Designed miniproteins, single chains, continued (5). Designs and how they scored, part 108

Each design is a single chain, and the fold is of that chain. pLDDT is the mean over its residues in the fold that is shown.

## One batch from the design tools (miniprotein)

Design m19750
Fold by ESMFold2-Fast:
Structure m19750 (fold): chain A 88 residues (1-88)
Amino acid sequence: VLDTATELAKKLALQAGELTEEEIKEIEAMSVEELLELLRNEPFPERQAFIAAVLLKKGVPREEVEALLSEAARAILDGLLEVAKAKA
């Protein structure tokens, strides 16, 4: 589910023009601490949703991740998780 949600978040951010393939690789290689700091400073909801999906995949509690998201980013993440569940 988290793998599928992360792939969907990548596609959404790429389609919005807010992420490059190189940035995706860099974000996926980051530590939990680096990702949390990146998320706090991220203005774009699609980028926030992707960073959040990576954090969840690394085992960070959902409540901690969602507290750092804008309302728009939370809506995107929730939608991606529902789509991922339906495809599992």
Scores: mean pLDDT 77

Design m19751
Fold by ESMFold2-Fast:
Structure m19751 (fold): chain A 82 residues (1-82)
Amino acid sequence: MGSELARKIANEYAEKLGEALRKFNEDQANELSSLLGGALGNASSKSEEEIREVVERALEALESGDFEEAKKTLEELEKKYS
C-alpha cells in the first residue's frame, strides 16, 4: 500500500482479514490475497471513507466463505478503483 492512511486502515482489519482468508485453501487464499492487494492499492489514493469501504466490503465477502462470491466482489472492487 502506498499511503500511510491505507496502511493504517488495513492494519485495523489485518487480524479479521487473516482469519477470513484461512477459510479457503492455499490456492484460493493466494488468489483472493492478490485481488485484495490490487483493490487496496487502487484505493490507496482515495479518501479515508473510500478506503474503509473497500476493506469492509472485502472483509464481508471473505467472511462469507464462498470463494466465487469473494472473488467476484474483490474483482469488482479492484476494477472500481483502478
Scores: mean pLDDT 78

Design m19752
Fold by ESMFold2-Fast:
Structure m19752 (fold): chain A 76 residues (1-76)
Amino acid sequence: MLGELADKLSEEDREKMIEAARAYEASGGTPEAREAAIREIAEILGLPEEEIERALALERAARAGDLAAGRALAAA
């Protein structure tokens, strides 16, 4: 799991991951900032960028699914 792997990182690598995440948040979520954050996190974790993107896509899909379910319940 990505979270488990992050917990085993050195203190310096963990700080770099936090910095990358905060830089993305501070940017307002531009596509360029998203790509930069994914690249840095992938490099720190030693995983391909596609794995990081897949994890984010699953998070977004789950969030979208919850929204769709909420709308269906409201319509019923």
Scores: mean pLDDT 65

Design m19753
Fold by ESMFold2-Fast:
Structure m19753 (fold): chain A 72 residues (1-72)
Amino acid sequence: SSAAAQAAASNALLTAQANAARDETLKIVGELDDEEFKKEALERLEAGAKSTPEEGAAIYGETAKRARDKLA
């Protein structure tokens, strides 16, 4: 197997993980009654979608954590 094929597979996995984190974060944010927080969270998710998969996953994770803390 070529190094390029391994790199492509790793990037696909990171992208899938970022997409899963984004979907989970959107679900959690959707449960909130705070419209200002929702707006800010959606803006962060949009910024994450335009970033690298690794950076996006970090943004989604932090947004999900803040949303969970607000729901608790």
Scores: mean pLDDT 79

Design m19754
Fold by ESMFold2-Fast:
Structure m19754 (fold): chain A 87 residues (1-87)
Amino acid sequence: MQEVIDQARKAADEEAERFYKEGDYLRALIIRETFPALMRGDGRELALAQARASLKYAEFLKKKGINTKKVEDYIEGARALLEQAEK
């Protein structure tokens, strides 16, 4: 029971690390952010976790010097979704 959840979490972390090493940072962030919501079966939390992953990816791109309107739109949209979800 608890061991199955721990094994699933470890597998998700290993898969995310693999994508990160391959340069697929967006998939790695999505896996890390969405896994807890998937384990709870909460579709709302899953959508919010995807928004958090998109925000982290956009901030990563901005840190790398890729600062476009599309990156800013991702940050703004993700923040709006997160703020709405907390109330």
Scores: mean pLDDT 68

Design m19755
Fold by ESMFold2-Fast:
Parts: C-alpha cells; structure tokens; sequence
Structure m19755 (fold): chain A 67 residues (1-67)
C-alpha cells in the first residue's frame, strides 16, 4: 500500500484536540477519498513553560494508506 502524510499545526486554546484530529482526518479523506485507512495522532513539541502558557500549539500527523 502507498502511504501519504499530512502535518498540520493547531492551537488547542482555539480548537479542541478532538476537533483538530477530526479536521486533519477530514482533510486527508478529501485528498485521498480512496484511502483504505486513515490514522491521526498528536506530535508534541518540546516547549518552555512560557511557551506552554502562551500557546498550546500542537502538530498533528495524519497518515492515509491507499492501494
């Protein structure tokens, strides 16, 4: 199977984690409507306390598998 990867950054102060994961999944399904499997996960970045307090930005990795 072919593997396709999408990375997106979301601000979790503005959008819930569940909503962000769902948006990434929907974008992958839009790009690869023939995908047999789509996986989404949060990829955390190292942050200082001040960065964490000022911004809860997280990267989400979406992976689609096509034949």
Amino acid sequence: MKKHILEREYDFDKISGEEALNEAKEEMLKKYPDAVKVEVRVISRARTFDEWKASKKERILATAYTK
Scores: mean pLDDT 73

Design m19756
Fold by ESMFold2-Fast:
Structure m19756 (fold): chain A 72 residues (1-72)
Amino acid sequence: MAAKEEEEREKREEEADKLVDELVLNGEPVTKLSEETLKLVNELLKKMKPEEQKERADRLREEIKKKVEEKK
């Protein structure tokens, strides 16, 4: 396990969270926000290994979904 890669992943998660917050603040509907977050997740994953790619996507998407639901 590479600790440095883990730190990079955490940073990318926080960047995605910030983007979600910005979309919500701009008055984007939650439905549209979900699609945008999926696109962002896919962009982040293209650089990752296939094995970690899916797990990273699922986790990031789930966290973004929870954040959006809590903001409601």
Scores: mean pLDDT 58

Design m19757
Fold by ESMFold2-Fast:
Structure m19757 (fold): chain A 120 residues (1-120)
Amino acid sequence: SLEEKVDEEAKKAIAEARTVRALLQGMAEGIRSLIEKYKDLLSEEDINKGKQMAEKLEQLARELDEAISRVENATTVEQKKANVEELRKLIEQGRKALDEGRKFYDELEKTIKNREKEKK
């Protein structure tokens, strides 16, 4: 039935969204941990950029949680289908932000390593 097909697509979208949400939160925590551990090696500008990146990733993780809840709480097939479409858009945005976060994390690590070399 149409209802069964929408429920299957919703289940798949929720599973994917939960994975992306967890990766976004993990990347944000990773960035925050680098900043806290290497605070004395980082400029105020580096710290502020890192906080902004972490906040962006955390905000998208929250938006995914809210979108998942909207799919789960949908009472009609049409509403559920619309909510799945919005969830899929947020999954795509989350994946792009995750790629940006990974690149930022890698560059932050390079900055830390270069500044540690100044002590050798």
Scores: mean pLDDT 90

Design m19758
Fold by ESMFold2-Fast:
Structure m19758 (fold): chain A 65 residues (1-65)
Amino acid sequence: MEELIEKFSKLATRLVIEKGTNVFSAEEIREAAEEAGFSEEQIEILVKEGEGKTASELMKIVKKL
């Protein structure tokens, strides 16, 4: 779990830097979670709860999985 969270955190940080945004779309969350290796059920939860959230709030949701 920690390894998946770490990988997702790095991907999310990279998206913030590259896109200049502090909030994530459903598609951005899905792509990052898929690349990090989360299950489809976990990805669905992250997308549903994390869409439009800041990187900090998204990481809180990820840690609850």
Scores: mean pLDDT 76

Design m19759
Fold by ESMFold2-Fast:
Structure m19759 (fold): chain A 67 residues (1-67)
Amino acid sequence: MTVEEVLRQLRDEVRKAIAAGEPVYTRTGQAGDTSVAVTGQNVHGPFISTGVTRDGEVVDTWTEDLP
């Protein structure tokens, strides 16, 4: 499974959890040597934050607004 496939699945799961009423929801996954974490929250407005870590270093991070 590629990093992009893992991220898509985790984002979909987090979005669904937030849409279903979870105030904070986190999913983590791995693709090879790369670890990914997706956290959604709707405590003070809905958004998702994503981080990608390789070899203990954060190599990418971004935030997605939810509608």
Scores: mean pLDDT 75

Design m19760
Fold by ESMFold2-Fast:
Structure m19760 (fold): chain A 97 residues (1-97)
Amino acid sequence: AEEEEKELLRKLIEEGIELLEKVKELIKNKDMKELAELLRDFYLKALKLTGELSEEREQNIEKGAEELAKTELKEEEIEEILKKLEKEIEELKKALE
């Protein structure tokens, strides 16, 4: 049972790394609409799985995604976000060791 929980956590970390790599590519390409859709779908799925999804949270997530899709990032902001994502990916990879 406990070993099965550790394997599930490992799989979640691996999926998290893949998600962050996709987020990094979308930000680098300035694909804000696709980024917003990816993050919206992931967040809604996570809240459904944990039983934390409410109508208010769903509406707030949808609004946040709509605003993110319309966001124009400056080159300096993109560089900072990409550096943060790279560090997070490296930390998650270390957690798998």
Scores: mean pLDDT 79

Design m19761
Fold by ESMFold2-Fast:
Structure m19761 (fold): chain A 89 residues (1-89)
Amino acid sequence: MEEYARAALPTEAEALEEVARELETRELSDTQRVGYAFLLLSAAVTAELAGVEEGAELATEAALALIRGDTRRAAELAREAAERLREAA
């Protein structure tokens, strides 16, 4: 599981960076916001399984910020999470 999660880190980092770009540049529907929140939580699970605690924490905080309507904060946290996952890969 951990080895598999670690192998997924570069892909998850790229996905989080794309989510951050979408959150920075677009006004999203409620359905899109929920979808991105699930992507952020999925990345947090992968980061935790890979032992990247800071990345998991940042991705979880990003998802919570997005659910609470703070899209700008969610984008900032998602970008930071992506950097931590990329550093660990």
Scores: mean pLDDT 83

Design m19762
Fold by ESMFold2-Fast:
Structure m19762 (fold): chain A 91 residues (1-91)
Amino acid sequence: HMLTGKQTAAAVYAALLADPDLSEEEKKYIEDYLIGPRLFASDLVPRVSVKRPELLELAIEAGKAADPSLPFWELKQKVLEAVRAALEARR
């Protein structure tokens, strides 16, 4: 089943935030510009990449399982927590 734009944005945001190698500049860009399905600075998106494809895959699966009626920030937080839990289980 296809993800909504909100679910896709939450999954990408969660995958990026789960990466421990993120710089402070990349974190600021994500928090300032990658909100919901809206990208305010699309020309800058290629400067922030998911360096670990497994994190994005885990976030997409967590996004599919999450309640799509949740507000973006709650949805993103639940997806992020699910990605972190999946990484912990793989230790």
Scores: mean pLDDT 64

Design m19763
Fold by ESMFold2-Fast:
Structure m19763 (fold): chain A 74 residues (1-74)
Amino acid sequence: SASEERERLLTKILLKAREMLEQGKSIDEIIAEVEEELRRAGFPESTIKRIVDQLRSMLEGLLAAKEYTKKLKE
């Protein structure tokens, strides 16, 4: 139960981060909001740092893909 709740919460936070990127928010803004949600959820600071470091790399990759797609104008 606790493991499933944790996975569900992390999935929601990651999906929200992706949605914020699609809305044009900066990576720094997205990271700040995610850190705040993880702290409110009671995650330890070391875990938050690991998650946000991984998330930053993922968001940078998604942003690069999004910019590439913009160049494929019809």
Scores: mean pLDDT 78

Design m19764
Fold by ESMFold2-Fast:
Structure m19764 (fold): chain A 106 residues (1-106)
Amino acid sequence: RAAALAEARAEADAKFEKVVAELGLTPEEREKLELLKPLVVVSRLASEEERARLTELAENEDLEGALRLLREIFERLFGEGEAERWVERVERLVELVEKIREEAEK
């Protein structure tokens, strides 16, 4: 359990370091890239059923349902206190997507 979590985080960190080194990212760009780390972890450690359910909720534009399911996945993988930090990162990503969407719907 802890080993699988450590492996997923190490892979996310290695990918992050590689992109940062190749692109010479600003602090703001680096923070935005870090928002994607939760998605890498979910893709590696979530079950097929959990991933299918997340896709269904996203297709139905049920953002509240998707955030609840992500919180449950993170609580299972990381425990409650750590899960809140991962959910906050996903919520920031969702806010950015919603702002882009509002502009596109004008």
Scores: mean pLDDT 67

Design m19765
Fold by ESMFold2-Fast:
Structure m19765 (fold): chain A 52 residues (1-52)
Amino acid sequence: MSIKDFEAQLATASGAEREQIILEALKQGLGSVLAGLPAETVQRLLAQVRAL
């Protein structure tokens, strides 16, 4: 999936759903989805990806 596809999903998702979509993007190597996120959220999501 492209980053634009993830952006469309994020526009309609909230809370935990947004985090799940971002995690899937990170698993696919789309680190640019992190650009709009606070550092604490980025750190948590990266930790979850590393655990997988």
Scores: mean pLDDT 66

Design m19766
Fold by ESMFold2-Fast:
Structure m19766 (fold): chain A 77 residues (1-77)
Amino acid sequence: SSAKEQQLLQQFLAQVAELQRKLVAHRDAGDSVGMAQQLLEISRLARQAAQQIPSYREQLEQWSREAEALAQQLLAE
């Protein structure tokens, strides 16, 4: 259980790292919409991970909410 949760967490973190690299590329290009899309994908993955990794559920749900809030900020003007 714990070992499986750690493996799933590492997979999630690797996916987020790739999305964060894309986020930086969009930022450097001045593409706020592209940045928001990466943040919404991070939010979606964090919400999915929260369902699969009970030991980190609250932390992952919080990460999902924070990423979604930042995306909404970028899209708000």
Scores: mean pLDDT 88

Design m19767
Fold by ESMFold2-Fast:
Structure m19767 (fold): chain A 99 residues (1-99)
Amino acid sequence: AEKAAEEALRGGREGAKKAAEGAKEAGGRENALSGTAAAISAIGGGVHGEIEAKRKGPEAAAEALRKGAESMKKSGKGGVKKGAEEGAKEMLKGAERAE
């Protein structure tokens, strides 16, 4: 349970980092807003995964990260799409490790 919670938070952090890197590389206000939305989705998925790990165990934590990854991909638009997709992959790796 504790390991799953740690992996959920790590997945969220690494996802958010990739979204932020994508936004910085793409530049501009619109890409910054899209990157922020993707990063918020990643962090939210990680926090939700930590809560689910403590309440329901590793499988529920993994599912929360998968949902966060999906939300992140939907939020990442234009120039940040690649960063959001890479961040979503990091969250999915976190989900696999949480299981």
Scores: mean pLDDT 82

Design m19768
Fold by ESMFold2-Fast:
Structure m19768 (fold): chain A 70 residues (1-70)
Amino acid sequence: SLQLPEATPEDIERARKIWEWLKANHPSSSEMIKALEEMADELTEAELVLLGQMMEEERKEKGKEELERL
């Protein structure tokens, strides 16, 4: 798993909760990005990087699934 050495357990927990909230309330990637940008100044740098990693991992998994279905 991709993790930052500087991230505290609290940062990881908060990033995970925000990610779950984004997925539940913003079904499209564009809407999730807009919501994240609007709250970016309220987040720590560690939380922002963790959320970015979560988004990238999901994007790569979806791309891989599409290729495997061919």
Scores: mean pLDDT 70

Design m19769
Fold by ESMFold2-Fast:
Structure m19769 (fold): chain A 111 residues (1-111)
Amino acid sequence: SAEEEKKLQEIQQLEDEFLSQVDALFQQLAAESKPEDRLAIQQVQFRLGLSFHKALDLGLKVGIEEARKLMLETIEEATEELKKVDAERGEELGRQLRELADETFAKIEEI
């Protein structure tokens, strides 16, 4: 229905906004990091993006709670990898990613 299409468009917009904010946070970390650490940071961002895509596919099949769980597990894994690069900045970015994910899922649940 047109109403269902509108809800899917609103979810897609929230997803695009989430990914844009994730990209900005990772770009800031990379800019503040040593050149030799930038590839590792980029690889973590790439894996996070792939896992987010899988979480969205899962959410469409089994629901938002399973998508949220997969995304939070992925953020935890990304946080541990980032902490190997910079313990303090990696932990802070992990916290920001978790907060951003919680806010995004809260908005999706309101649709």
Scores: mean pLDDT 83

Design m19770
Fold by ESMFold2-Fast:
Structure m19770 (fold): chain A 61 residues (1-61)
Amino acid sequence: SDTSEAHDRMVEIVLEARDRLAAESGDATRRFAKEDLLAAIDEVLRERGEEDLLELARLAK
């Protein structure tokens, strides 16, 4: 369904953002500041062209 697809996409975006931060840290311990996680999510949303989700996330801040 449309809502299921949007939900799955958002979950994948969050997981990808976390994975990017973990890779960037270069160690086994993931250390995420809230601001860093939000910035990574924003970047993934932009790369995927998810303008509607990006705008919604911006309004939630």
Scores: mean pLDDT 69

Design m19771
Fold by ESMFold2-Fast:
Structure m19771 (fold): chain A 86 residues (1-86)
Amino acid sequence: MSDEEILAQLRATLEATIAHIEALIAEGRLDEAIAAAERAIAELEEAIARLEEELRDRVSPATIEEARELLREALERLRALLAEAR
């Protein structure tokens, strides 16, 4: 898997997760949205903490920084959705 493929797959996964939670909120399924957002936030916080360890030998340093930015932006969006669902 190339650096570009890793970033593309990460973006796709993050957007799918956010879209799912947004759909739950739109449907009034707030308890499910809260549970999904809390789980996604915990998983992203762990991913950010372990990002360099996970990717150091697999991708360039520039790709690690791009991945970190994507995860951080997704985390901010998920925290906003969690606040909306509460």
Scores: mean pLDDT 82

Design m19772
Fold by ESMFold2-Fast:
Structure m19772 (fold): chain A 88 residues (1-88)
Amino acid sequence: MSKLAAKMSALGILVSAASLTLSEEERKELQKLYLEAVQALDAGDYDAAIAALKKLKEFVASLPIPEGLKEAILALADEIIALLKEAQ
């Protein structure tokens, strides 16, 4: 749990950093997808959390953000998805 919580917190920080360079619409969608993952985890719905994180990855891949930040978000989301699949 603490490792998952730490990775979700780190993902939230990276999402916030990415949001600073985005349009209002892109920022809202990015934050919404992250919040969907958080809400699913709080509900214990790991399948919904994985689905939300996959949508977050697809959206982030399309965003005009620095490549290093994009790669960091995608890698961290993959690590979280792997942990959630193991926890099911």
Scores: mean pLDDT 86

Design m19773
Fold by ESMFold2-Fast:
Structure m19773 (fold): chain A 118 residues (1-118)
Amino acid sequence: MKPKVYYLKTEDKILLAYEEVRYIDGEAVKFGLIVELDKKKKTLTLKIAPETDDPELIKKAKEWAKKLAEELKKEFPNIKVEVEEISKEEFEELKSKMKEISEEEYAEIIEEIYEWLK
C-alpha cells in the first residue's frame, strides 16, 4: 500500500502524486510518480521523477514506468498512455499544489477514474 497520495482536480485534468519505493531486481528504487489524466485529450501520462543520481537505478525506474504504461494500455485500450521523465524539482513543485488525501478518498477517486477510463 502506498504511504501517501496527493490529489488535484482541475477543469480538464485529474492529477495523483505518489512517492514510490519499488524493489526491482533485488534493489530498492525510490522515485516520485505523477499520474495525469487529461479528460479532454483522453490521455493518461505517467511522469516519473527518480530520486537518485545512479544511471542504473534511473533506468530501472523508467523500465518499471514503461511496464505499468503497457499494462494500463491493455486494460484501457481507448486511452492514450504516455511516459515522461521529470526532475525531482518539478515533482516537488507539482506535489506542493496538491492536497494529501485519505485512503477512503483515494479509493473513491480511483473508482471515478476507472469509470472514466472505460
Scores: mean pLDDT 79

Design m19774
Fold by ESMFold2-Fast:
Structure m19774 (fold): chain A 65 residues (1-65)
Amino acid sequence: MTPRELLREAFELLREAVKIGTPEQVKEVARHYTEAIRAVQAGDLDAAREHVERMRKIVEEAKKQ
Protein backbone atom coordinates (compact mmCIF):
# COMPACT_ATOMS: atom_id res chain seq x y z
CA MET A 1 0.00 0.00 0.00
CA THR A 2 1.40 3.40 -0.99
CA PRO A 3 1.62 6.30 1.53
CA ARG A 4 -0.99 8.15 -0.58
CA GLU A 5 -3.45 5.22 -0.39
CA LEU A 6 -2.91 4.92 3.39
CA LEU A 7 -3.60 8.63 3.96
CA ARG A 8 -6.68 8.45 1.69
CA GLU A 9 -8.08 5.65 3.87
CA ALA A 10 -7.26 7.68 7.00
CA PHE A 11 -9.10 10.72 5.59
CA GLU A 12 -12.19 8.64 4.72
CA LEU A 13 -12.20 7.18 8.26
CA LEU A 14 -12.03 10.71 9.71
CA ARG A 15 -14.98 11.78 7.50
CA GLU A 16 -17.00 8.72 8.62
CA ALA A 17 -16.22 9.45 12.30
CA VAL A 18 -17.46 13.05 11.90
CA LYS A 19 -20.77 11.73 10.44
CA ILE A 20 -21.55 8.93 12.94
CA GLY A 21 -19.25 9.25 15.98
CA THR A 22 -19.55 10.93 19.34
CA PRO A 23 -17.47 14.10 19.93
CA GLU A 24 -14.99 11.99 21.94
CA GLN A 25 -14.68 9.40 19.12
CA VAL A 26 -14.16 12.19 16.55
CA LYS A 27 -11.41 13.72 18.73
CA GLU A 28 -9.60 10.36 19.04
CA VAL A 29 -9.87 9.63 15.29
CA ALA A 30 -8.58 13.15 14.48
CA ARG A 31 -5.62 12.61 16.84
CA HIS A 32 -4.72 9.31 15.12
CA TYR A 33 -5.19 10.95 11.70
CA THR A 34 -2.65 13.68 12.61
CA GLU A 35 -0.22 11.04 13.92
CA ALA A 36 -0.63 8.95 10.74
CA ILE A 37 0.31 12.00 8.61
CA ARG A 38 3.32 12.64 10.87
CA ALA A 39 4.42 8.99 10.62
CA VAL A 40 4.16 9.03 6.79
CA GLN A 41 6.22 12.26 6.65
CA ALA A 42 8.85 10.55 8.86
CA GLY A 43 8.88 7.49 6.54
CA ASP A 44 7.47 5.23 9.28
CA LEU A 45 4.75 3.37 7.38
CA ASP A 46 4.37 0.74 10.13
CA ALA A 47 3.49 3.44 12.68
CA ALA A 48 1.13 5.04 10.14
CA ARG A 49 -0.64 1.69 9.62
CA GLU A 50 -1.06 1.24 13.40
CA HIS A 51 -2.72 4.67 13.67
CA VAL A 52 -5.06 3.90 10.73
CA GLU A 53 -5.92 0.51 12.34
CA ARG A 54 -6.87 2.34 15.58
CA MET A 55 -9.05 4.72 13.53
CA ARG A 56 -10.78 1.71 11.91
CA LYS A 57 -11.58 0.22 15.35
CA ILE A 58 -13.06 3.50 16.62
CA VAL A 59 -15.26 3.87 13.49
CA GLU A 60 -16.47 0.24 13.83
CA GLU A 61 -17.35 0.91 17.48
CA ALA A 62 -19.29 4.05 16.41
CA LYS A 63 -21.27 1.97 13.87
CA LYS A 64 -22.48 -0.32 16.71
CA GLN A 65 -24.13 2.65 18.46
Scores: mean pLDDT 85

Design m19775
Fold by ESMFold2-Fast:
Parts: C-alpha cells; structure tokens; sequence
Structure m19775 (fold): chain A 97 residues (1-97)
C-alpha cells in the first residue's frame, strides 16, 4: 500500500470501530494519526468518535462515552470547529451529572 492508501485504511478502521461502538479502539487509532492529520481528517476522526461516544452512552458505558466526547471535542478544536467542540463538551457535562 502507498502511504495515502495506508492512511485511508486507518481512517476506515477508525470509522468501523466507532460504528460498532468500540470507543477505546477508535480513540487509540485517531491519536496515532492525529500528529500528521489534516483539518479534514481531524473533523472525520471527531465525527467518528462522537458516534462512538453516543453508542457507548446508549450501552451504559458512561466513562467510555466521556473519553470519546472529550477526544472528539479536542479534535474539532484543533480542526478549527469550535462550535462542534462546544456542543460535545456540553454533552459530556450532561453525562457527568
């Protein structure tokens, strides 16, 4: 695989992990890619982690949901999407109550 193809595969793995509700795996993979990620990739990671957080919360895994929302908000801030970051921080605070 080319480096670009390898990045596409890793992004797909993050989205798959998020879709099945495996927040910790999605966070780990996103963190590994974060240092070299473009703003567009950071937004995609944040979106995937937000989905994972919602699924973890539905399953009663509050701690995993909090970790995923926290990471997603951080990724949106780095991408310049402050409004989305603020929305996820609000969701996290409601879960912590």
Amino acid sequence: LTPEQERDVRLALIEIAAAVGNADTAIKLAREMRPTATPEELRRFAEALSVAADKEYEQGNKEKAIRAYTEAASLYREAGDQEFADELEKKRKEIEK
Scores: mean pLDDT 83

Design m19776
Fold by ESMFold2-Fast:
Structure m19776 (fold): chain A 76 residues (1-76)
Amino acid sequence: SIPSKTVTFPTDPEEREKAAKELRELVREMLLKAGFSEEEAERYADSFVDSVLSAVDDTGEPVTVTLYEEPAPPVP
């Protein structure tokens, strides 16, 4: 099975903040494993989380994000 992490963004502000922090760490770790620098991983994770939060605000519904931790296949 493919390792994956799922984060649900509820509409409650406090729980949304906790979900945002969790997703940010997961994306950061994924990017670091993919060979990005710590600064790049943090910056990209912030941008990704901001995009998800914007989607939650736009729809007014919980948003579910799934991240796959499978190592990238070798570049051909």
Scores: mean pLDDT 72

Design m19777
Fold by ESMFold2-Fast:
Structure m19777 (fold): chain A 75 residues (1-75)
Amino acid sequence: RDTTAHIRNAKPGDHVFFGKDIDEKIKAGMSGTVLGVEERDGERYLTIQLDKDGSVFKISEQDLIEAEAIISRPA
């Protein structure tokens, strides 16, 4: 899937929608807000607060791509 630019250009304040399950806490159909972006060991991580319960998770860019996450500008 070549449409990953929205994930790679994600910024604090952007909204995220998960198209597939990542793990037991993050399921398809969930949404959240990007709180921050960092890079470690050549991998980019997004700190995301889930809309469901306000839980905060640090998710790798690769996991977001595999979950078919859609990143959009703030409403």
Scores: mean pLDDT 77

Design m19778
Fold by ESMFold2-Fast:
Structure m19778 (fold): chain A 77 residues (1-77)
Amino acid sequence: ELAELVARAEEAVRREDFAAFRRYLDEIAALQGAPAPDDAQQEEMREQIRLRLKAEEALAAGDTSFVAELDALAEAA
């Protein structure tokens, strides 16, 4: 199931287990009939997941200023 593989990939990023992250991306790509992401695409996906996890941690801690900063950067892009 795609959702389970995505959850495992996110957990691999939390653990900084990039070999496991690569395996889960390959499995997701195979499930969707897509080519495996290249190194640059993997870096972008890893950074996006890391930022999302960081934002979730900040929200759980009550730090809404971090989320506002991310929204401002997204609007500027």
Scores: mean pLDDT 71

Design m19779
Fold by ESMFold2-Fast:
Structure m19779 (fold): chain A 87 residues (1-87)
Amino acid sequence: MTPEERKLAEEGLKIIDEFEKTGKPLTDYQLEKLLVAFEYALETGDLERARKVIEVLKKQLEKETDPNKVFRLQLLIHEMERRLAAA
């Protein structure tokens, strides 16, 4: 992971905290930061944080109304759950 990716991962962790406090739907940019945070969590062995990213994405899925985005988010969550189970 690059120093830039590490910074994005730290921003993703802040997005998790904000989402838990506000419950507001995530932007596409915030979703990208959460993906980087998930990769960082797996790389560092922070499985609790990796689970937290998946939980946030599942809550985002409940708020998503675009069928194409719903389908892509479901596939992403499934792959992330598989990767976490293998870690």
Scores: mean pLDDT 78

Design m19780
Fold by ESMFold2-Fast:
Structure m19780 (fold): chain A 94 residues (1-94)
Amino acid sequence: IDEIVEEAIKEIEELLKDNPKLAKGLINALRATAAQIKASTDPAEALRYLDAQTQLMIKEIEEAEENGEITKEQAEKVKEVLERAAERVKAAIE
């Protein structure tokens, strides 16, 4: 899980270098989500939590795009990074 999260963080930092506030928010959310998943003893609860947090992060990216803070291409790429990281974390839990 830690390796998956650190890879996603590196990609997000590069994609959002022009919006460090959004990058920091997403990075903090990813680290907190990973810590909560690692502390969980119920895989089903961990998966539900991961899905909920991923959805919230995607919403923040979409709002930043709508507000003109990031480009559509940046939003699409960051969402792809989050979706890929979430899928890899799900595989690691199961």
Scores: mean pLDDT 81

Design m19781
Fold by ESMFold2-Fast:
Structure m19781 (fold): chain A 83 residues (1-83)
Amino acid sequence: MEEAEEKRREAIEKLKEAIEVARTGTPEEALEKAREAYEKVLETAGLVGPVAIEAAALVKEGIENPEKMVEYLERAKELLEKL
């Protein structure tokens, strides 16, 4: 349980970083951080379960729709925070 909680917190932290860069950074930096967050969220799926898979799908939608990236990343973060 401690490992799952630690990985969940790491994924939330990566999503917070990606959201900040999506708001303040360049498009290239935002995409890079969103991809890092996607990988981290997907890594938690084995420990946290289906909600992390859903969160990863939202991050991917944000990567594919840069104009809505912040919205998708915020929704992914909220899903993980509710666990």
Scores: mean pLDDT 82

Design m19782
Fold by ESMFold2-Fast:
Structure m19782 (fold): chain A 105 residues (1-105)
Amino acid sequence: SDRIAALVQRAVELLRRAGDLFDEAGRAAEKAGNLEEALRLYSLSVGFYSSAVTSEKALQQGKSEQEAKDLVPILRRASAQMEREGFTDLSAELQALADELEAAL
């Protein structure tokens, strides 16, 4: 479905944005000398980039419907993680996208 493919593309964009935010937060923690917090934040960043790469690969292979099913719980967990870290706007966007993907399936 073209609609499902477009929503998976949106998920790639939001997951990359999450990765960027945690990379930036990790760099700030590192500059402050909080090395354990920096490692935690960098690990979250890598996780989000990994999820984005997986979804982009699925798009390239025409496997958007199966990827959308796998993404719904991932986006909901990502939304909750963003909310806990204070990224409220991105949390709301991830939750809205999860709802749209679930409705399209």
Scores: mean pLDDT 90

Design m19783
Fold by ESMFold2-Fast:
Structure m19783 (fold): chain A 116 residues (1-116)
Amino acid sequence: MAEELAREGGELGKRGGYLANEGGTLAAKGGTDEALSYGIAGAISGSGGEFMGELAIKGIGGPTMAKSGGLSGKSGGESALLGALRSPGAGEEAIEKGKKGKELGDRGKRLGEEAL
């Protein structure tokens, strides 16, 4: 039902946001201005995805928070990935976390949209 889809979407948005935050944090340590900028953007958007995903899990704003949390996780993962690609020192872990954050965020967004 819509509540179950919103909860699942929120969980995916929260997990995607967490990975985007971690990947962005690693990318920011890469030693280039681009890596720092994309890394910070990934961490901030990821944190937003974690927060909104948590609200969706608790039934606060339900489908809307699941959609928004997923979108923030997706955007954060995209930024973390772009930063990681400019951060040789951040390595494969930052790339993996950015990719997975983007994937989970996109899935969370879709479940939130389906629940609306």
Scores: mean pLDDT 85

